# Designed miniproteins, single chains, continued (6): the designs that were tried, part 10

Each design is a single chain, and the fold is of that chain. pLDDT is the mean over its residues in the fold that is shown.

## One batch from the design tools (miniprotein)

Design m20335
Fold by ESMFold2-Fast:
Structure m20335 (fold): chain A 66 residues (1-66)
Amino acid sequence: MKTYEIVAWSADGSEAHAFMAAVEAAIELQKAGNKAILVKDVSPELRAEAQALAARTGRAVVIREL
């Protein structure tokens, strides 16, 4: 069992859409036998990269192993 941090962003800036993306990722990790936690705080550098990706693709999900 591994523990993962999950953060997500949506291209439209919607917190609800971002939250749903993070929940979807958490469910997949949990189905694989891992623990997943949703976090709000990430480094400004990682946040900027993820927001840029979301703007291009519609959403971005960042998953980090603890």
Scores: mean pLDDT 78

Design m20336
Fold by ESMFold2-Fast:
Structure m20336 (fold): chain A 60 residues (1-60)
Amino acid sequence: SRELAILEAVLAVLKAGLYFEEKLAADPSLSEERRAQAAKEAERLRKEIEELEEEIEKLK
């Protein structure tokens, strides 16, 4: 469905964002504050991904 296709596209973008933030959180060249911000954003993205995956499963 069109709705499913849109949600799958959003999920792909969120997963890409999570990958980026996890890389930043683990980067020793960044400040502790910057790494902490990236870690917090990664946690938020993981939660959004979980919620969106659950929503996608309900449409199958």
Scores: mean pLDDT 87

Design m20337
Fold by ESMFold2-Fast:
Order: C-alpha cells, then sequence, then structure tokens
Structure m20337 (fold): chain A 75 residues (1-75)
C-alpha cells in the first residue's frame, strides 16, 4: 500500500531526527538510508542532502533537510 509506505517513511525520518538529537549520527544515517526507497524524488533529494550534512557533522543542516523531506512527503 502506498499509504503504508508513506507512513513507514515518516516513521523512519522521525527516528532519524531522534538519533541526531541524541548525537547518534551513525544511527540517524541508517534510518535515513532505509527511508530513501520509500519516498518520492523530491523527498529523496532532501534526505540525500541530510545524509551528506550529517556525515560532515552539520547536525543543524541535517535536521533542516529532514524536516523539508517530511514536508515534501506530506504535500
Amino acid sequence: SEVARLREALRLLSEAIKHLEQGDIEGAIEYLERALPLMNEKAQEYVKKAIEHARQGDIEKALEYIREAIRALAA
């Protein structure tokens, strides 16, 4: 179900935010990578940017991109 895939993507993105807020960058990236195949191209671009910034230690920018991905999925 497309609705079930969307809900799972949102759940994984929420877990990624939680892990970034806890300083677990590696765990956050794993959740972001798991979310990628469940979402549209626009949201995927934001998640890829979030992964890039998380790897660079830019947690603030990574969180901004995850929130943009959530908005793109909800639109």
Scores: mean pLDDT 88

Design m20338
Fold by ESMFold2-Fast:
Structure m20338 (fold): chain A 88 residues (1-88)
Amino acid sequence: NDGERGIELAEQGIRLAEEGNAREAGRLALEAASLATRSKDKELQIRAGELAVEAGKLAVQKAETLEEVILGTAGAISGIGAVFQGSL
């Protein structure tokens, strides 16, 4: 389902950020947050959102360009939104 896929993509984003691939990590954080928001399971939505926040934050830490900072920041903010929606 979308929540489980969101978790998988966020975990992949975290690994790529640790490898120094900030651009792809930020992109995956955004995609994971989108999937989290679409999840009908609130627990999976919150978990995927939390992981998307972590992937986005790590992407920002590894970013070498302003574009990569913007992408990682967008992923983190979108992940926060998914967690907030799952908490309602």
Scores: mean pLDDT 88

Design m20339
Fold by ESMFold2-Fast:
Parts: C-alpha cells; structure tokens; sequence
Structure m20339 (fold): chain A 118 residues (1-118)
C-alpha cells in the first residue's frame, strides 16, 4: 500500500542518517551508545514519542512485537544490529527477542529486506 511504501522510505532515510553513527559506536566498542542510537532509531520507526528519557529496550521491543505486522522491512536490519549490541552488553534474553522479531520480518518480506540492505 501507499502507507507501507511511505513507512519504508521514511525508515530508509532515517537509516541513512543513523547507520554511520551506529557503526562508529560499535567499531569504537561504545556498545551503550550504540544501544541508545538503535533504540532511538527503532522508536522513531515505531512512532514512539521520544521525550527527554529513552524508553528501556524491553518496552520498545514489547511495542515492536505488538506492531510487528506494521513494521517496514528495514526494521529487520535495525533489530539484527540491536540483537548484536544487546549480546555484547550481556542482555542475552533481549538479544534473542530482537533476533526473533527480525527473523519474522525477514520471513514476511525477504526480498524487500534484501533490497533495504543494498
């Protein structure tokens, strides 16, 4: 639908800005900074209003799970990176939740996820 195409385009534009910052934080071993950037990115994709305080990862993942059908394909890439960072921080249960959500998005639209990666 037009709304789905718009959400994917908006999410891709956001990733063009956020991806270099996330990659730099990961390369520098700043996993807490990378986590905040990933949670901000996912919150924006989900339409969660960002106040002065970022919601905890568990809360953002709960919203992502509830809205899984509405998540654009690029969200799979964000969730995969979130899983990697959560694992580095020892948050193994949350890392697995992020990976499971990413896998469900990939299964729904594997070609669109692959195109978003390119």
Amino acid sequence: SEAELRRQKEALALMDVMQPKIDKAIEEGKYEEALKLLLMTLSSILGIPLGKNLPPAEEILDVAEARLADLPPVAALVLERLGEVLEKLGKLDLAQRARDLAAQIRARDPEAVQRARE
Scores: mean pLDDT 83

Design m20340
Fold by ESMFold2-Fast:
Structure m20340 (fold): chain A 79 residues (1-79)
Amino acid sequence: MEADNERARELVRKAEKYLQEAVDALQAGDYEKAIKKAEEGIRYAQEALSLNASEEIKRRAQGLLDAGQQLKALAQKGL
C-alpha cells in the first residue's frame, strides 16, 4: 500500500501539471497543444487509478480523469 500510495500521488501530481498546461493552452487558443496536454494528463490519471492506492487518492485521480476528458472535448470543439 505505501509504495502504491507514493507512486499514485506522484502520478496525480503529473496529471495535475499536464491538465494545468492544457487549460493554459486552451485559454491561449492553442487547441492542438491543449488536446496533447489533456491526453497526457488523462494517461497519468489512468495510471494512478490502476494502482492499489487509498480511496482518497483514487477519488482525486478520477476527478483529474474526468477533468482531462472535458478539457480534451472543449479543445476538440475549438479546433
Scores: mean pLDDT 87

Design m20342
Fold by ESMFold2-Fast:
Structure m20342 (fold): chain A 85 residues (1-85)
Amino acid sequence: GPQDERLRRQGEELYEKGKEYEKQGDYLKAGDYYYQAGLHFAGAGDLERAAELYRRAAELYEKAGDLDKARRARELADELARAAA
């Protein structure tokens, strides 16, 4: 519906911002934007895309040394992967 399309569009905008911060080597901000993008795609029902974005966020959080954020993002990715299966 229109709300799902809005969430997906917002998720894509957040994903593009994440890529820009990743190119700059700001892994913490890149991870935060990928995590936010994942939340928007999950809200839109795109669970597989959300899980992928949470996995990417976790990898970037590890590169940034934020192990608590990395763990949380991985747990969400695993939960959504199970829900999508």
Scores: mean pLDDT 89

Design m20343
Fold by ESMFold2-Fast:
Structure m20343 (fold): chain A 68 residues (1-68)
Amino acid sequence: MLSEAEVLALLMEALSRASPEEAERLVEAFNTFMRTRDPAARAEFARLAREMGLPEERVEAVLAQLES
């Protein structure tokens, strides 16, 4: 539950920096990862978040928390 606030904050920050096309891809990758736990979807989400200028360590920490 506490990790949901961190995930939402990361998503909102990424979406505020993203173009509409980038935002759609980011949300799709996140939803696919949450639904399937697919490593490819995880990697795509991490890649897109880093491209939005989010720190790599923060993105990885959030993803690791979601996997716990």
Scores: mean pLDDT 75

Design m20344
Fold by ESMFold2-Fast:
Structure m20344 (fold): chain A 70 residues (1-70)
Amino acid sequence: SMAEELLKKAREAFENGDYLTAAGYSLAAAQLTGNKEAIEHARKALDYASNGKPEEAKPHLEKAIKLLEE
């Protein structure tokens, strides 16, 4: 599905340390599935990553991806 493809791209970006790209794909996947908790974490990850705070973005991104993988 499109959500599974987006989630795979989010995971790949995350493993490459590209948290901004990972947050974007995670947010798109979360919005497509309607998972509100994942949307919240992906939005926070995107905000932190876009403001040069990758260490703060990482835990929110991990939570968003985990929620979408389950």
Scores: mean pLDDT 88

